Designed miniproteins, single chains, continued (3). Designs and how they scored, part 80

Each design is a single chain, and the fold is of that chain. pLDDT is the mean over its residues in the fold that is shown.

## One batch from the design tools (miniprotein)

Design m10765
Fold by ESMFold2-Fast:
Structure m10765 (fold): chain A 103 residues (1-103)
Amino acid sequence: MDPEVLARGIVEAARLAENGYNPVDGTKITGGVVAATAVAAYLKPLSPDEIAELMRELRKAKTKEEVKEIFRKYGLSDEQAEILAELAFNGPDEELIVKALEL
């Protein structure tokens, strides 16, 4: 993915979260969670309601294993879920995002 397109996607995903997809528990959304959610929505077309629920579940997850199970629930493969879990916990990494998008 073009770095400019990726940056725009992350900004748009962050705006979407601020304008209606805020976590119910009030926990701050991290850049990694925003990036992982954006990649998941690209790999599997998700409705706004599915995106909102995915973000709520991700904010409550305590381990990478829990994040992987959440992504699998939304129809992502085990390989995709593993990369997205890494992205969600370690923050946005351009190389890791590109790798996930190429799956």
Scores: mean pLDDT 67

Design m10766
Fold by ESMFold2-Fast:
Structure m10766 (fold): chain A 65 residues (1-65)
Amino acid sequence: MEQLDKIAEAIRKISEEDGVEVELEITLPNGKKITIKGTVQSPEDKEKLREELLKAAEEIYKALK
């Protein structure tokens, strides 16, 4: 739950702001830890970070169900 909140906040920040730095550790249901970090310097960077965050959220969501 806390992990999903972190992901949601990061996605919101990326969507609302330009030139955003993201640094976030997420624990997947498998017990794996992922570090998602980057500075949004280009549209490609923004899209990639957003996709990684959404992917992690979906993994967590599926494990909660």
Scores: mean pLDDT 74

Design m10767
Fold by ESMFold2-Fast:
Structure m10767 (fold): chain A 84 residues (1-84)
Amino acid sequence: KKEEVEANAKAFVEAVRELLQAGRYDEAMELLKAVSEGIKETFGEKAKKAVDYLNKAIEAVRAGDRDKALEYTEQAAKEIVKLV
C-alpha cells in the first residue's frame, strides 16, 4: 500500500513537472488543486501540512516560479506518503 502511494506520489510530481515544462500553467494549477481537494477530503486535518505545500506550489505557479512550484510539489508528495 505505501509502495503504491509512493509510486503515485512520484507520478504526480512528474505530471506537474511536465505541465510546467510545457507552459501549461492552468492545467498544472488544476492538478495541484484537485490533489489538494482529494487529500483534504480523505484525511481532513491530518492533511494540513500536505495541503499547505500544495497551496504554496499553486502560488509559485501563479508567480511563474517553476523551480519553487516543483520544490513545493515534491514536499507535498512526501507529506502525502506520510499519511498512509
Scores: mean pLDDT 86

Design m10768
Fold by ESMFold2-Fast:
Structure m10768 (fold): chain A 98 residues (1-98)
Amino acid sequence: SLAEEIREALEANTLEELREALERYREEYERLLEEAKKAGIKEEELKKIEKEAEEIAERVRELLREAGVDEERAELVAEIVYYQKAGQLLKKKLEELK
C-alpha cells in the first residue's frame, strides 16, 4: 500500500540514508527498464507505467508537505516512491509477457 511505502522510506534515519535508498531504487528501475526494452514492451506502455508512478509520487509529496515534513525529505521520499512503484509495475508487466 502507499502508506507502507511512505513508512518504509521514512524509517531511514538520515537524509543520507534516503539518498542511498533512492540510488538503489533508481538503479533497479534502470535495470528493469533495459529488460523491458529487450522484451519488446512498447513505449506507450512504458509511458503509462511512468505516468502512474508520477501520479502516486506527487500524491505522496503533497501528503508529506501537508504533514509538515521538510521539503528536502519530502522530495527524496517522493522520488523513492516513484522508482519503487515504477519498478513494481515494470516487474508485473515483464511477468505478464514471460
Scores: mean pLDDT 80

Design m10769
Fold by ESMFold2-Fast:
Structure m10769 (fold): chain A 66 residues (1-66)
Amino acid sequence: SMAEKERKRKFVIEMTRVSIEPLSDDEFEKLIEEMRKMGATDKEIEEFKEINRKAREGARKLAELR
């Protein structure tokens, strides 16, 4: 359906954005709530959490090199 395609598009856009600039815990929790209201599955939420976690680890490592 078109609604499912738009949901998946938003999912990909948000994943890409978070991979570049990780969100704070509060901002990430708000995004997760928004995605759940849009019909995101538990698996998709777990994928989001993993991407944000890896992005935050990367940002921390970069900060240590400065």
Scores: mean pLDDT 77

Design m10770
Fold by ESMFold2-Fast:
Structure m10770 (fold): chain A 97 residues (1-97)
Amino acid sequence: MDEILDKLQKEIEELIKELSEEEKELAKEVADELGISLGVAYSYIALLKKLKLPITKENLKELYKELEEIREKSPNREEFVKALLEYLKKLEEKVKE
């Protein structure tokens, strides 16, 4: 399970390096509106790119909301990782439809 999370983190870090200026500007706007760090906003854009989802302000805000709900409901790191991986699998299934 940790191996899957480590692989995901590495893929996200690589995608962050490939962000366009337009995607970086969108990240700034969302970071300001949500009160999150720019780095977190970059990670969310990278995650949308990995999932082949449209990179829009609406999708970024929804991703943030879902991930924060998972984080708040998770009593520890292990439960957070399990919930995160389940959520990502559900997103992949929606993209295939």
Scores: mean pLDDT 75

Design m10771
Fold by ESMFold2-Fast:
Structure m10771 (fold): chain A 100 residues (1-100)
Amino acid sequence: SMEKEKLELLKEALRLLDEAVRLFDEAIATGDRELAAEGMRLYYRGMALVHRSQGDEEAAKRAEALTPKYVEMAAKASRLEMEILLSLARMARSVTKLEL
């Protein structure tokens, strides 16, 4: 059913967003910007699945297209920028949990 497909997308999105939060938290603790870059890759992959679960294929494709740019930005992020990325990932995770 369409509802079952939506739930499977949201469960996978939540798994990816949980891992993105963990990676951003570790990036802040260690100063390792490669962890921030990987967190950003998982964040956008998770967000694309959230958008697809809502039937928003245009937003999903935009998230996928923007991934390389934001991954490169995260690899160069300041500590403050990494803290902003962590906050965004936490918000996305919380909203996704409410949809399950």
Scores: mean pLDDT 90

Design m10772
Fold by ESMFold2-Fast:
Structure m10772 (fold): chain A 61 residues (1-61)
Amino acid sequence: GADQALTNKLIALELTLIGLELDVELAEERPELHTDAELAALRSEAEQLRSEIAELREQLD
């Protein structure tokens, strides 16, 4: 069965991912203000969150 705490964590991670994806988009729109390394770090953090979301979804089945 689903755990309410895990469900709440999933929602929080999905909201965090939306924020990170927006940060990536804003950084891409202003390349002169951001390094390639900074963009790579933001994208890496977003991918890490996607992995955590996938693992949590597997735990909630």
Scores: mean pLDDT 80

Design m10773
Fold by ESMFold2-Fast:
Structure m10773 (fold): chain A 91 residues (1-91)
Amino acid sequence: KLEELIKKLEDLKKLYELRDTPLNKKIAELIGKIIENLEDTKTIEELIKLAKEEIEKAKKEGDESLVGQYEVTIEIANELLKLIEKKKAEE
């Protein structure tokens, strides 16, 4: 459900804010923009792209926690895109 995905995004935003790096701050900002404007799916796609690019770096650095956080971010973002696309197709 959309409300459950938004809650998961809010929780993820807080996790990214805790890491206090420029990249994690940018990801937290993108998540905030997605929550504020669900009609602009380009921001969701940008988040997915950025997380995918950074997973490989996090794996190389051995940060399993960060890898898992990026993977969960991609899953939630993809589920959100599917729900938004379904809603638009029904109108």
Scores: mean pLDDT 80

Design m10774
Fold by ESMFold2-Fast:
Structure m10774 (fold): chain A 68 residues (1-68)
Amino acid sequence: MKLTYNELLKLTDLSGKKVVLYTNDPRKIGDFSKAKNYIESLGGTVLKSFIGKPTKEEEEQADIIIEL
């Protein structure tokens, strides 16, 4: 499932979900920690966070992909 950051903020439970975070804007790298903390507070696990587009393998490993 692919979500925006605003859609992520509408979620109330991420228990057992594997999440990948990415951004195409290097200026948003500081937002990764905030997003990761929010996801983990809902029971989710952040597998990877990076600048640029996810690879097919990264998309297949994640339950949820978030664009910042």
Scores: mean pLDDT 80

Design m10775
Fold by ESMFold2-Fast:
Structure m10775 (fold): chain A 65 residues (1-65)
Amino acid sequence: SGEEVARELVERYKAGELSREELAREIARLSLQGKLGPEGVRLIAEELGMSPEELERLIVRALLA
C-alpha cells in the first residue's frame, strides 16, 4: 500500500518542496525499500492528474539522470 507515504509525497510536490525529478527519484527509492507499492504509485498519478504511464516514464527517466 504506502498510501500515507504517497499522500506525503504529493503534498511535498504541490508545496514546491520537490521538483518533478525529485518526486520521481523518491518514488523509485521508496518502492525499492518496499514502503510504496503499486496502489501508492497509482494514488500519486491520480492526485497529480497524470496517467500511470506518464508517471512510469518520469520514474524511468529520473533513474537514467
Scores: mean pLDDT 82

Design m10776
Fold by ESMFold2-Fast:
Parts: sequence; structure tokens; C-alpha cells
Structure m10776 (fold): chain A 80 residues (1-80)
Amino acid sequence: SEKEKKFLEIAIETLKKIEKDPEKALEIAEKTLAENPDIPEYLKDSLLSKAEELNSIKDEKKRKETVEFEIERLKELKEE
């Protein structure tokens, strides 16, 4: 649905913001969820979990690869 595609795009943009400022990953994710309260619970849980994971990764290359993998996964969901 168009609403689901919008939420997936919000998640993708949030992940891009986290990649640029990984120390604030949880703050960025929580702000996105506060501004978008209609996001489904499964996507909220997924986004918070990924924010925590990205914040824990100290290797910039591994962090970038993890972000890119998750963005591609969300893009595929958007096309379904």
C-alpha cells in the first residue's frame, strides 16, 4: 500500500541519517518514531534494533555495509 511504502521510505531515510551520525543512532531512531507515531510496531521494533546494532559497530566499513544491506532489504519490501 502507499502508506506502507511511505513508512519504508521514512525508515530508509532514518538509516541514512544514522550512518552519518552513528553515536546518535538511538536518538535519531526515537525522534523518527515520535514524529511518525503511525509507523507499524514491527517496523518500530526493527528500526530501534538496527539503530542499536549500528551504534555498537565501531568499524566504519562494516557499519556502512550493514546500513546498505538493510536499506536494500527495505527497498525490496517497498516493491512488494
Scores: mean pLDDT 83

Design m10777
Fold by ESMFold2-Fast:
Structure m10777 (fold): chain A 72 residues (1-72)
Amino acid sequence: VEAKLKLIRTHLNLGNVYKNLGRYDEALEEYDEAEKIAKELFEKGHISIEEYRKYVDAVGVEALKIAVDIVT
C-alpha cells in the first residue's frame, strides 16, 4: 500500500513537471495513472474515501486547469 501511495505522489509530481513544461499530453497521462492507482486502492479498501477523494480532486483540478489553458 505504502509503495502504491508513493507511486500516486510520483505520478502527480511528474504531471506537474510536464504541465510546467507545457507538455500537456504527458501531464494528463501522469494524472490519469495517479487516479487509476488511487481508485484501485480505494476499491480494495486500502485507503479511505476521504484520501481517495483528495487524490481525485487534485487530478481533476490540474486536468481542468490544463483544459482551460488550452481552450481559453
Scores: mean pLDDT 74

Design m10778
Fold by ESMFold2-Fast:
Structure m10778 (fold): chain A 67 residues (1-67)
Amino acid sequence: LEELKKKYEVYEKIAKGARDAIAFLEQRAQQHPELAPKYQAAIDRHRKSLEEAEKNMKKYKEEIEKL
């Protein structure tokens, strides 16, 4: 149980960090259009990280609920 809860919390932190980074980069892309492609690449990377973290959170939550 404790191990699964720890893994859930790790991915929860990753998801929060990714959302914060995406919001920050989207704001920067609006302020610096000539750098927008660079920011978009970083946003896409964080979106993949967010999706992966959310999938893992769901997986560990379901495992905890089975206990």
Scores: mean pLDDT 82

Design m10779
Fold by ESMFold2-Fast:
Structure m10779 (fold): chain A 88 residues (1-88)
Amino acid sequence: GSEEEKVEHAKLVIEDLFPKLKKKEDQINFFKELLEILEKEFSDESLLEVMEYFLSLIPKELHEEVKKIIEESKTPLKEKLLELLEKQ
């Protein structure tokens, strides 16, 4: 599929699965696993588009833990992801 189809599919997966997670640990693990998948499978542009959407959905209570995961990640997009989180 096109990059646009990959982005749309990723957003649909987030919308379907993330709200069903009731435990903080499961929500954090979902974020971490999705970021790792996006880093491997997506272009930088597509990753940022999916993550901008996902970060807009992250509850405020999870912002500190999400920030820590981003800071500890090996992604070259770390600074941009932190900026997107700060805008929420």
Scores: mean pLDDT 84

Design m10780
Fold by ESMFold2-Fast:
Structure m10780 (fold): chain A 90 residues (1-90)
Amino acid sequence: MEYAEKAKEYAEKAKNAKTGKEAGEYALEAGYYATKAVESGDKEGAAEAGRYAREAGVEAAKKAGKDLEALSKGIGGALAGIGAEFEGRL
């Protein structure tokens, strides 16, 4: 599953990021691939990619501090991930 593998890659980058800004950017990338998995009709890949995007978004939110851009990106990644997880279970 190409998109799930990419979402996992970016989730691992978000977890290892030293700043909220970097983690937020990686969370958005993970969310992008989760959305692509949904668009492709790969339900299993969408659920898996969605989980990684949600995890990346949570990491970005924890690291954001007062960086509202990082927090916004983290929330965006998490919401895309949650949506993909629900679509993958339907």
Scores: mean pLDDT 82

Design m10781
Fold by ESMFold2-Fast:
Structure m10781 (fold): chain A 87 residues (1-87)
Amino acid sequence: GLEKFALPAAIARTGVITHPKALVGAMVEAAIEYAKTKNPFYKKLLEKYRKLMEENADPEQFKKYRDEAIKTLKEEGYDEAAKILEK
């Protein structure tokens, strides 16, 4: 889909949009879950979303949303999830 204004993480999890903000939202959720559970499913999910960003996204927009997400995660105390997104 091309739905630009819906909840980022929820839409990206359906696999129907490649909007940078939505994919970063999905990566944030996956990073938090991977930090919490250490389940390799979430690591693979992060790799899938990174590949989708590389193939479909504007690199400048991706960097902007990723940097904003990393800052927010650090401010909220999710330091390990922030480090996962920095890779």
Scores: mean pLDDT 71

Design m10782
Fold by ESMFold2-Fast:
Structure m10782 (fold): chain A 76 residues (1-76)
Amino acid sequence: KKELLEELDELVAEGQRLVWELVRQGKSEEAVALQEEMNRLVQEALKAISNGDFEKARKLLEEGRELLRRAREELA
């Protein structure tokens, strides 16, 4: 569904911004870990959406939001 793809695009954009901020603060290991987790999550979410598994896609988006919340705490 278009709504899920829009949420995924927003999640990716925010994730990339947080990776940049982590690198800027010298937290390169955290930045790499976040980028790798985001890449894995995005691939799984896109596969779930393409297969019509919208429940799995929503769960993956929730996992992504939690991942970004933890990354923001690393920046505090």
Scores: mean pLDDT 82

Design m10783
Fold by ESMFold2-Fast:
Structure m10783 (fold): chain A 85 residues (1-85)
Amino acid sequence: MERKEEIKKKIEEKLEELKKALEEEGIKEEDVDKEGLVKAIAAALLGEGASEEEVLEALEILGYNTEENREAVRNAVAQRARLAA
């Protein structure tokens, strides 16, 4: 399986889980901070052993590769590294 396709599938699964959680609380997707969504997805993928580069590449494939989203991923990587230490 291509690595990019594997990571893309994982992001899609995580997005579905997050959207379901938001829907349960009655929160509309447009009312949430996109940075927060990207951070949650990045943290989940990093927890599964994905690298910063792999997460950023997958976000680019899915159309989430913005300056703010890249910063959010880097912040999630830094935060996770700090907590893991």
Scores: mean pLDDT 67

Design m10784
Fold by ESMFold2-Fast:
Structure m10784 (fold): chain A 65 residues (1-65)
Amino acid sequence: ALEALEDLSQSCAGGCAAGALSLVNSLRENTVTIAQLNTGLEDLGEKCREQGDASCAAAVLKLSS
């Protein structure tokens, strides 16, 4: 999950990239449980949709499944 989130933070734009980077930082600091990570991925998927990047939104959904 961490590597895929890092890829999203580099490949996506706007709030989608910022949200992915935030989750990466939380995982690196070991401050997030698996349940919190799953919730964060769902929220990130919605942010990516709001940015209009369907490919980034789909990639996030694949990580949360």
Scores: mean pLDDT 75

Design m10785
Fold by ESMFold2-Fast:
Structure m10785 (fold): chain A 94 residues (1-94)
Amino acid sequence: SMSMKEQLEKLKEQAYKALEEKDFETFLKLVGEMVDLTLEYLESQGKFAEANAFFAEASVLLAEIKKAVEEKDYETARKLFEELWKKIEELIES
């Protein structure tokens, strides 16, 4: 079985590939799966306050990523995705 960090890193790589291939449906699905997996991890560690804070921040970022994709602003979508990944990485490595 993969570690949580390895699972999230694999999803991140798949999401970048989907974005590069302009498969936006798969990209948005994978980004959502990364958020869900991060929340599940934090809750499994008893980090409920961190999970609630992350959920609020990730919900805003997901909405902004979706809007950027709909507006065909793929550079902004990539930057927002990188911002989301940095937040996830800090939480799983802390």
Scores: mean pLDDT 87

Design m10786
Fold by ESMFold2-Fast:
Structure m10786 (fold): chain A 57 residues (1-57)
Amino acid sequence: LPQQVQQAVQQGDHQKATQLAKQSLSDPETLRQVAEVVEDDPVLSQALLEAQRQAGL
C-alpha cells in the first residue's frame, strides 16, 4: 500500500492516492507508513487527516 500511494502521488493522481490512503485506515502500521509518504504533499496530508478524524482516529 505505501508504495502504491507513493507511485500515485508521483504520477499526480491525487484521487487514486487518497483512495489508497483511506484503505490504510484499517491497519495502524500501514497508516503510519502512508502518512510518512504523503507528509510532503499538503493536499494529501490534509485529506488523510480529515479521513482519520471522520473515522474517529
Scores: mean pLDDT 74

Design m10787
Fold by ESMFold2-Fast:
Structure m10787 (fold): chain A 92 residues (1-92)
Amino acid sequence: MKEEIEEEAEAMLEHFIRNLELAKRLEEFEELLQKIAKELGISLEEARKLMAKALLKLGAETRGDKEIVEYLNDEKINYVAKKLKEFLEKFE
């Protein structure tokens, strides 16, 4: 389950990044990742991994998948998920 969750999260992030590139929003997203990395004192690679988990968590919440939501209930993941929601609201 842990390896499956990490693989699913990475796949979701890759799909999201492709959609952002097509929408010409990739630079804004890269700036968000840099800001998160700086605020949390982590590398860009770690910020990217947290973003992947945040995307998976938001998808799981929409599906009512309580087990995945509980598994991803982490302070850093929750912070990144909040920032991701704020980012997505700019496109409505």
Scores: mean pLDDT 81

Design m10788
Fold by ESMFold2-Fast:
Structure m10788 (fold): chain A 83 residues (1-83)
Amino acid sequence: MKEVIDKALEMTLKLAEEKGGNVETVRSVMQGSIDISLSSGKSADAPVNGVASGTDLLIRRGLLSREEAEELIKKVEEIVKKG
């Protein structure tokens, strides 16, 4: 679980840095979305759902493209499937 969250944040922040975005804003949005999803306690896919919510918010703010969001979500899903 922690490894999935840490990797999702790492990947999102790397994209923000490469695009010259506000890294702290991106961190706050993604972390908050993951925390809210995890606090629901009802789903094994909560980390994936949190990342999906976070990427949607980042797209709305112009900090991430839809293509970048889809790729990030797929990578997080792969990590979750591996355990």
Scores: mean pLDDT 76

Design m10789
Fold by ESMFold2-Fast:
Structure m10789 (fold): chain A 68 residues (1-68)
Amino acid sequence: SADFLAEFRARLEAVAAAHADDPDAMLREAQRVYQEAVARHPEEAEALEREFLDVVGRASRRITRRRA
């Protein structure tokens, strides 16, 4: 549902904010959240993957820019 996807995105954004300076920790925790969500709602797997890639990709670009 839209509410579930919004909650999932909010959780990923919180993970990214909590690990702004540690990309490895951010990715590990984000992957855990993603796998938990897919296990609960396998029918939403495509939408969950899209949200995961968007949030994690955006966060990774921010960290890379700060290190460069």
Scores: mean pLDDT 79

Design m10790
Fold by ESMFold2-Fast:
Structure m10790 (fold): chain A 62 residues (1-62)
Amino acid sequence: MELDNEVLIAFIDIAEAIAKVTGDYEGGIELLKRIQKEAESRGLEDAVNYAKKRIEELEKKL
């Protein structure tokens, strides 16, 4: 199964939801940064931009 924008965006949404439910915003941000780097390495621009936006929103909770 090919890793694409839709799959990575789904993982980003799940990671954000887990961070919000558990209150582990720092761990959530670290995971999102890893997903962003993976998206960048694959040229998945939509997933990269989505990850950046979600990271910024979670960083406001720190």
Scores: mean pLDDT 81

Design m10791
Fold by ESMFold2-Fast:
Structure m10791 (fold): chain A 65 residues (1-65)
Amino acid sequence: SKISALVAAGLLVVAANVAGHEGRFDFETGVVTLRALADRAEFDELVEGLRKNAEKVGDLEIRVE
C-alpha cells in the first residue's frame, strides 16, 4: 500500500505540473503539496479529482497552498 501511495503521489505531482501548476511530494510524510500557478477553476477541479484518488489509495494526504 505504501508503494502504491508513492507511485500515485508521483503521478499526481506530474499531472499537476503538466497542467501548469506546482506539485511536490514529501516521501517522509506522504504529503502531496499543490499550488495554483495558472487557472484557479482548473486547479480546483484537479484538486477535487486528486482528493478522490487519494481516498482510494490511503496513506496519501493532499495539501493546497
Scores: mean pLDDT 73

Design m10792
Fold by ESMFold2-Fast:
Structure m10792 (fold): chain A 79 residues (1-79)
Amino acid sequence: GEKLVEEAAAALTGRADRIVTTLNLSPAQRAALRAFVDAAIARIREALRNKEPQSVVTRTYLEGLAWLAAFEAEQRAAQ
């Protein structure tokens, strides 16, 4: 339950922080990345509060990781 949600939130935040420290992102790109991560974490926490199936938390987390990977790849290709 709650521990898994906090671990997922920490993992998404950690991956985003690594992208920010590894790539020279513009302020707009940093804002977009932060907005995405905050929205994903909010959705995961909402799913826990609403007692939604664990599959919703897992899916949102995996979709978040996939988006972050695509964002990182796109930013690297643009450099």
Scores: mean pLDDT 83

Design m10793
Fold by ESMFold2-Fast:
Structure m10793 (fold): chain A 87 residues (1-87)
Amino acid sequence: DRDKNILEQARELLSSLPFGEELFEELEKLKLSPETILAIALLLVNNPESLLSMNVDEFSEAFRLSKPKASKVLKIIREWYEKVKKL
């Protein structure tokens, strides 16, 4: 299944990061598309600052999410990054 393959790729990418499995599980709970989770995973592995610099409106437009979902995703990612910074 293509969607399962995309989700597994996203999980593998995030698992390379500290607390990445926990982050993947939180993103899955938000019922995002597999492609959106993969795009987030790729940015966090290769260029986390580009994603972390986005406000809710920019994130909503970039990933085609509702503003409430975009706000929840950014909060989860920012909380994850604060944990990583304390390592």
Scores: mean pLDDT 86

Design m10794
Fold by ESMFold2-Fast:
Structure m10794 (fold): chain A 80 residues (1-80)
Amino acid sequence: AAALQTAARILKELAKKYLDEESAKKVEELTDEAIALAATDPAEAARLLTRAVNAVREASSDEKYDAFIEEFAARAEAAF
């Protein structure tokens, strides 16, 4: 549960940094729902996180997506 919540929080923060406001809001909605479900339905929380990652990819150029994933990996390493 804690790992899914941490991953969702990092995704939400990075979406606000790298994406336009509309795309960041979509990622925020998916990650907030994933955080809420992480303890009770971790499988659905994981599916929502997958959808959030896909939304980031669709909203990003390859170069911006690579930068996003690098910073996500660095923050996840620091958190775990």
Scores: mean pLDDT 80

Design m10795
Fold by ESMFold2-Fast:
Structure m10795 (fold): chain A 76 residues (1-76)
Amino acid sequence: MEELLEEAKREAASLSEEERERVVAEAEELQAEIGARLEEAEAAGDEARKAAIIAEIEANREELSRLHALAVAAKA
């Protein structure tokens, strides 16, 4: 995470204001979508669906962490 954040800060510094806004919006939309899917699965008691969503997050963990770090750096 720390190393990803440092790389994200360098990348964010090269982005325009419009590009930073897009990165933040994209990360927020993605987090909201994943959160809603997990909440629906938990409310339904669908353990298989919840496990599938978690597995998808884990499989894309590096990409999701990078996007989150970039959004944090863009906000700063």
Scores: mean pLDDT 75

Design m10796
Fold by ESMFold2-Fast:
Structure m10796 (fold): chain A 94 residues (1-94)
Amino acid sequence: MKEVELEIELDDDSPRLAEKTFEAEKAGDVVKIKVKARSKRDSLVLIFLEDLETGETRLIGALHVPAGSEVEKEFEVTLEKAGKYKVRALALPF
């Protein structure tokens, strides 16, 4: 199992993006995506997975970060094929 960790910090009212690229060795590989988010205001963090060969992007999860808090969440994703992938965490304040 591969592990990818993303940290995102939101200090103002602007959206923030964190990205990390990784490689899957074979079809059926499971990746564990660990997201750690800190925010000074109420925020929603959306987690996307992009297949860099096809450009297809999938929403794999979301987490709510209450104002002034830190939240950590793990997602497990089974990958359909070998190749390079990118995980994105997009933080949106509200």
Scores: mean pLDDT 83

Design m10797
Fold by ESMFold2-Fast:
Structure m10797 (fold): chain A 88 residues (1-88)
Amino acid sequence: SELERKQAEVRKDVEKAEELIKNSPKDSTLYEIVSKGLDAGLSPGSIVYALVKIRGESLDKVIDVVSSVAGVPRSTVRREYAEVLRLL
C-alpha cells in the first residue's frame, strides 16, 4: 500500500540519520551534523528526529538549526518532523 511504502521510506531515512549521528564525534556542533545530514540527502524531519532521540537535544533548538541550514521556515521543519513521528 501507499502507507506501507511511505513508512518504509521514513524508517530507512531515520536509520541513516541515526547512523550518521552515532558515527559523528561527540563534540560535533548541531550545525555540523545538520549540514552533513542535509548534504547526504537526509530529510529535515528525519534529522530532527534522530538528533532529539540520540543526542537528547531540545526539539525547538534542533528545529531552529535545521530551518537555518536548510533555508526553510521552522513551521515546515515542524510539519516534516510530525510526519516522521506519524509514519514511524
Scores: mean pLDDT 86

Design m10798
Fold by ESMFold2-Fast:
Structure m10798 (fold): chain A 84 residues (1-84)
Amino acid sequence: KEKELEKIKENLEKIIEEREKKHKPSEEEREEIEKKKEEILEMFEAVLNEDKEKIKKYMEKYGVTEEELKEAVKAAINNEFTAG
């Protein structure tokens, strides 16, 4: 599970780097991106750890199903970020 989270983090960093190739983010945009990245990682960690309370909290916050969260985690691990 720790290794899965590490792969997700690496894949997210690669995607951010690819986007920065087109447009260099401002300091404010970078702070927002980093905050969103941390929230995504915390959410995915909750799914990987099968933390039902945290999963429910994120489902309510983002209006997504547990199924959608699990699919997003699998996509992130496999660098297949089209399933969002």
Scores: mean pLDDT 72

Design m10799
Fold by ESMFold2-Fast:
Parts: structure tokens; C-alpha cells; sequence
Structure m10799 (fold): chain A 94 residues (1-94)
């Protein structure tokens, strides 16, 4: 379906920005901004709220794992996690 294609593109785009973070070519701010952009694209494509939230939680888990492995302080990671959750809630509520 079109929604499955948009979701697959979001997953692929997220995987690329996460790989860039692991390679030292992107910041956590870049990952957070990327996730917010992909969440908006999913909403604009009419993807169901539960699928958008599921994508956000997968992205949060992967971002947390990568940032932890890079030695980012927990308080910095949690600030980015909170920002992604706020963006998810705002996008779904619109």
C-alpha cells in the first residue's frame, strides 16, 4: 500500500541518519530532527496514529542504544527522547 511504502521510506531514511550518527557524521540533534521530519511525512501520508507511534518508539529505542554505545550522558539522551515523544504527540494531535 502507499502507507506501507511511506513507512518503508521513513525506516530507510532513519537507518541512514542513525548510521551517520554511529560514524560520527551526524549529531543527536540531526537524529531528533530527522525523526520529527519522518513522523510528519507519515502523518501527511495518512498513516494511522498507532503506526506513527510504533515507528517513533522503534526510533527512540534505536537512538537510545546508539547514543549509549557512543558514551552520550543519560540526561542528554533522555532530553532527546522526551523531544521525540513531544513531537509524536503534537503530530498525532494535529
Amino acid sequence: SHQDEVLARAEAAFARVLAALRAGRASLDDVEMGIAHYLQELADAGVAPERIRAFAERAIAAMREAATSLGVPEEVIEAHVAAVRRATDAIIAA
Scores: mean pLDDT 90

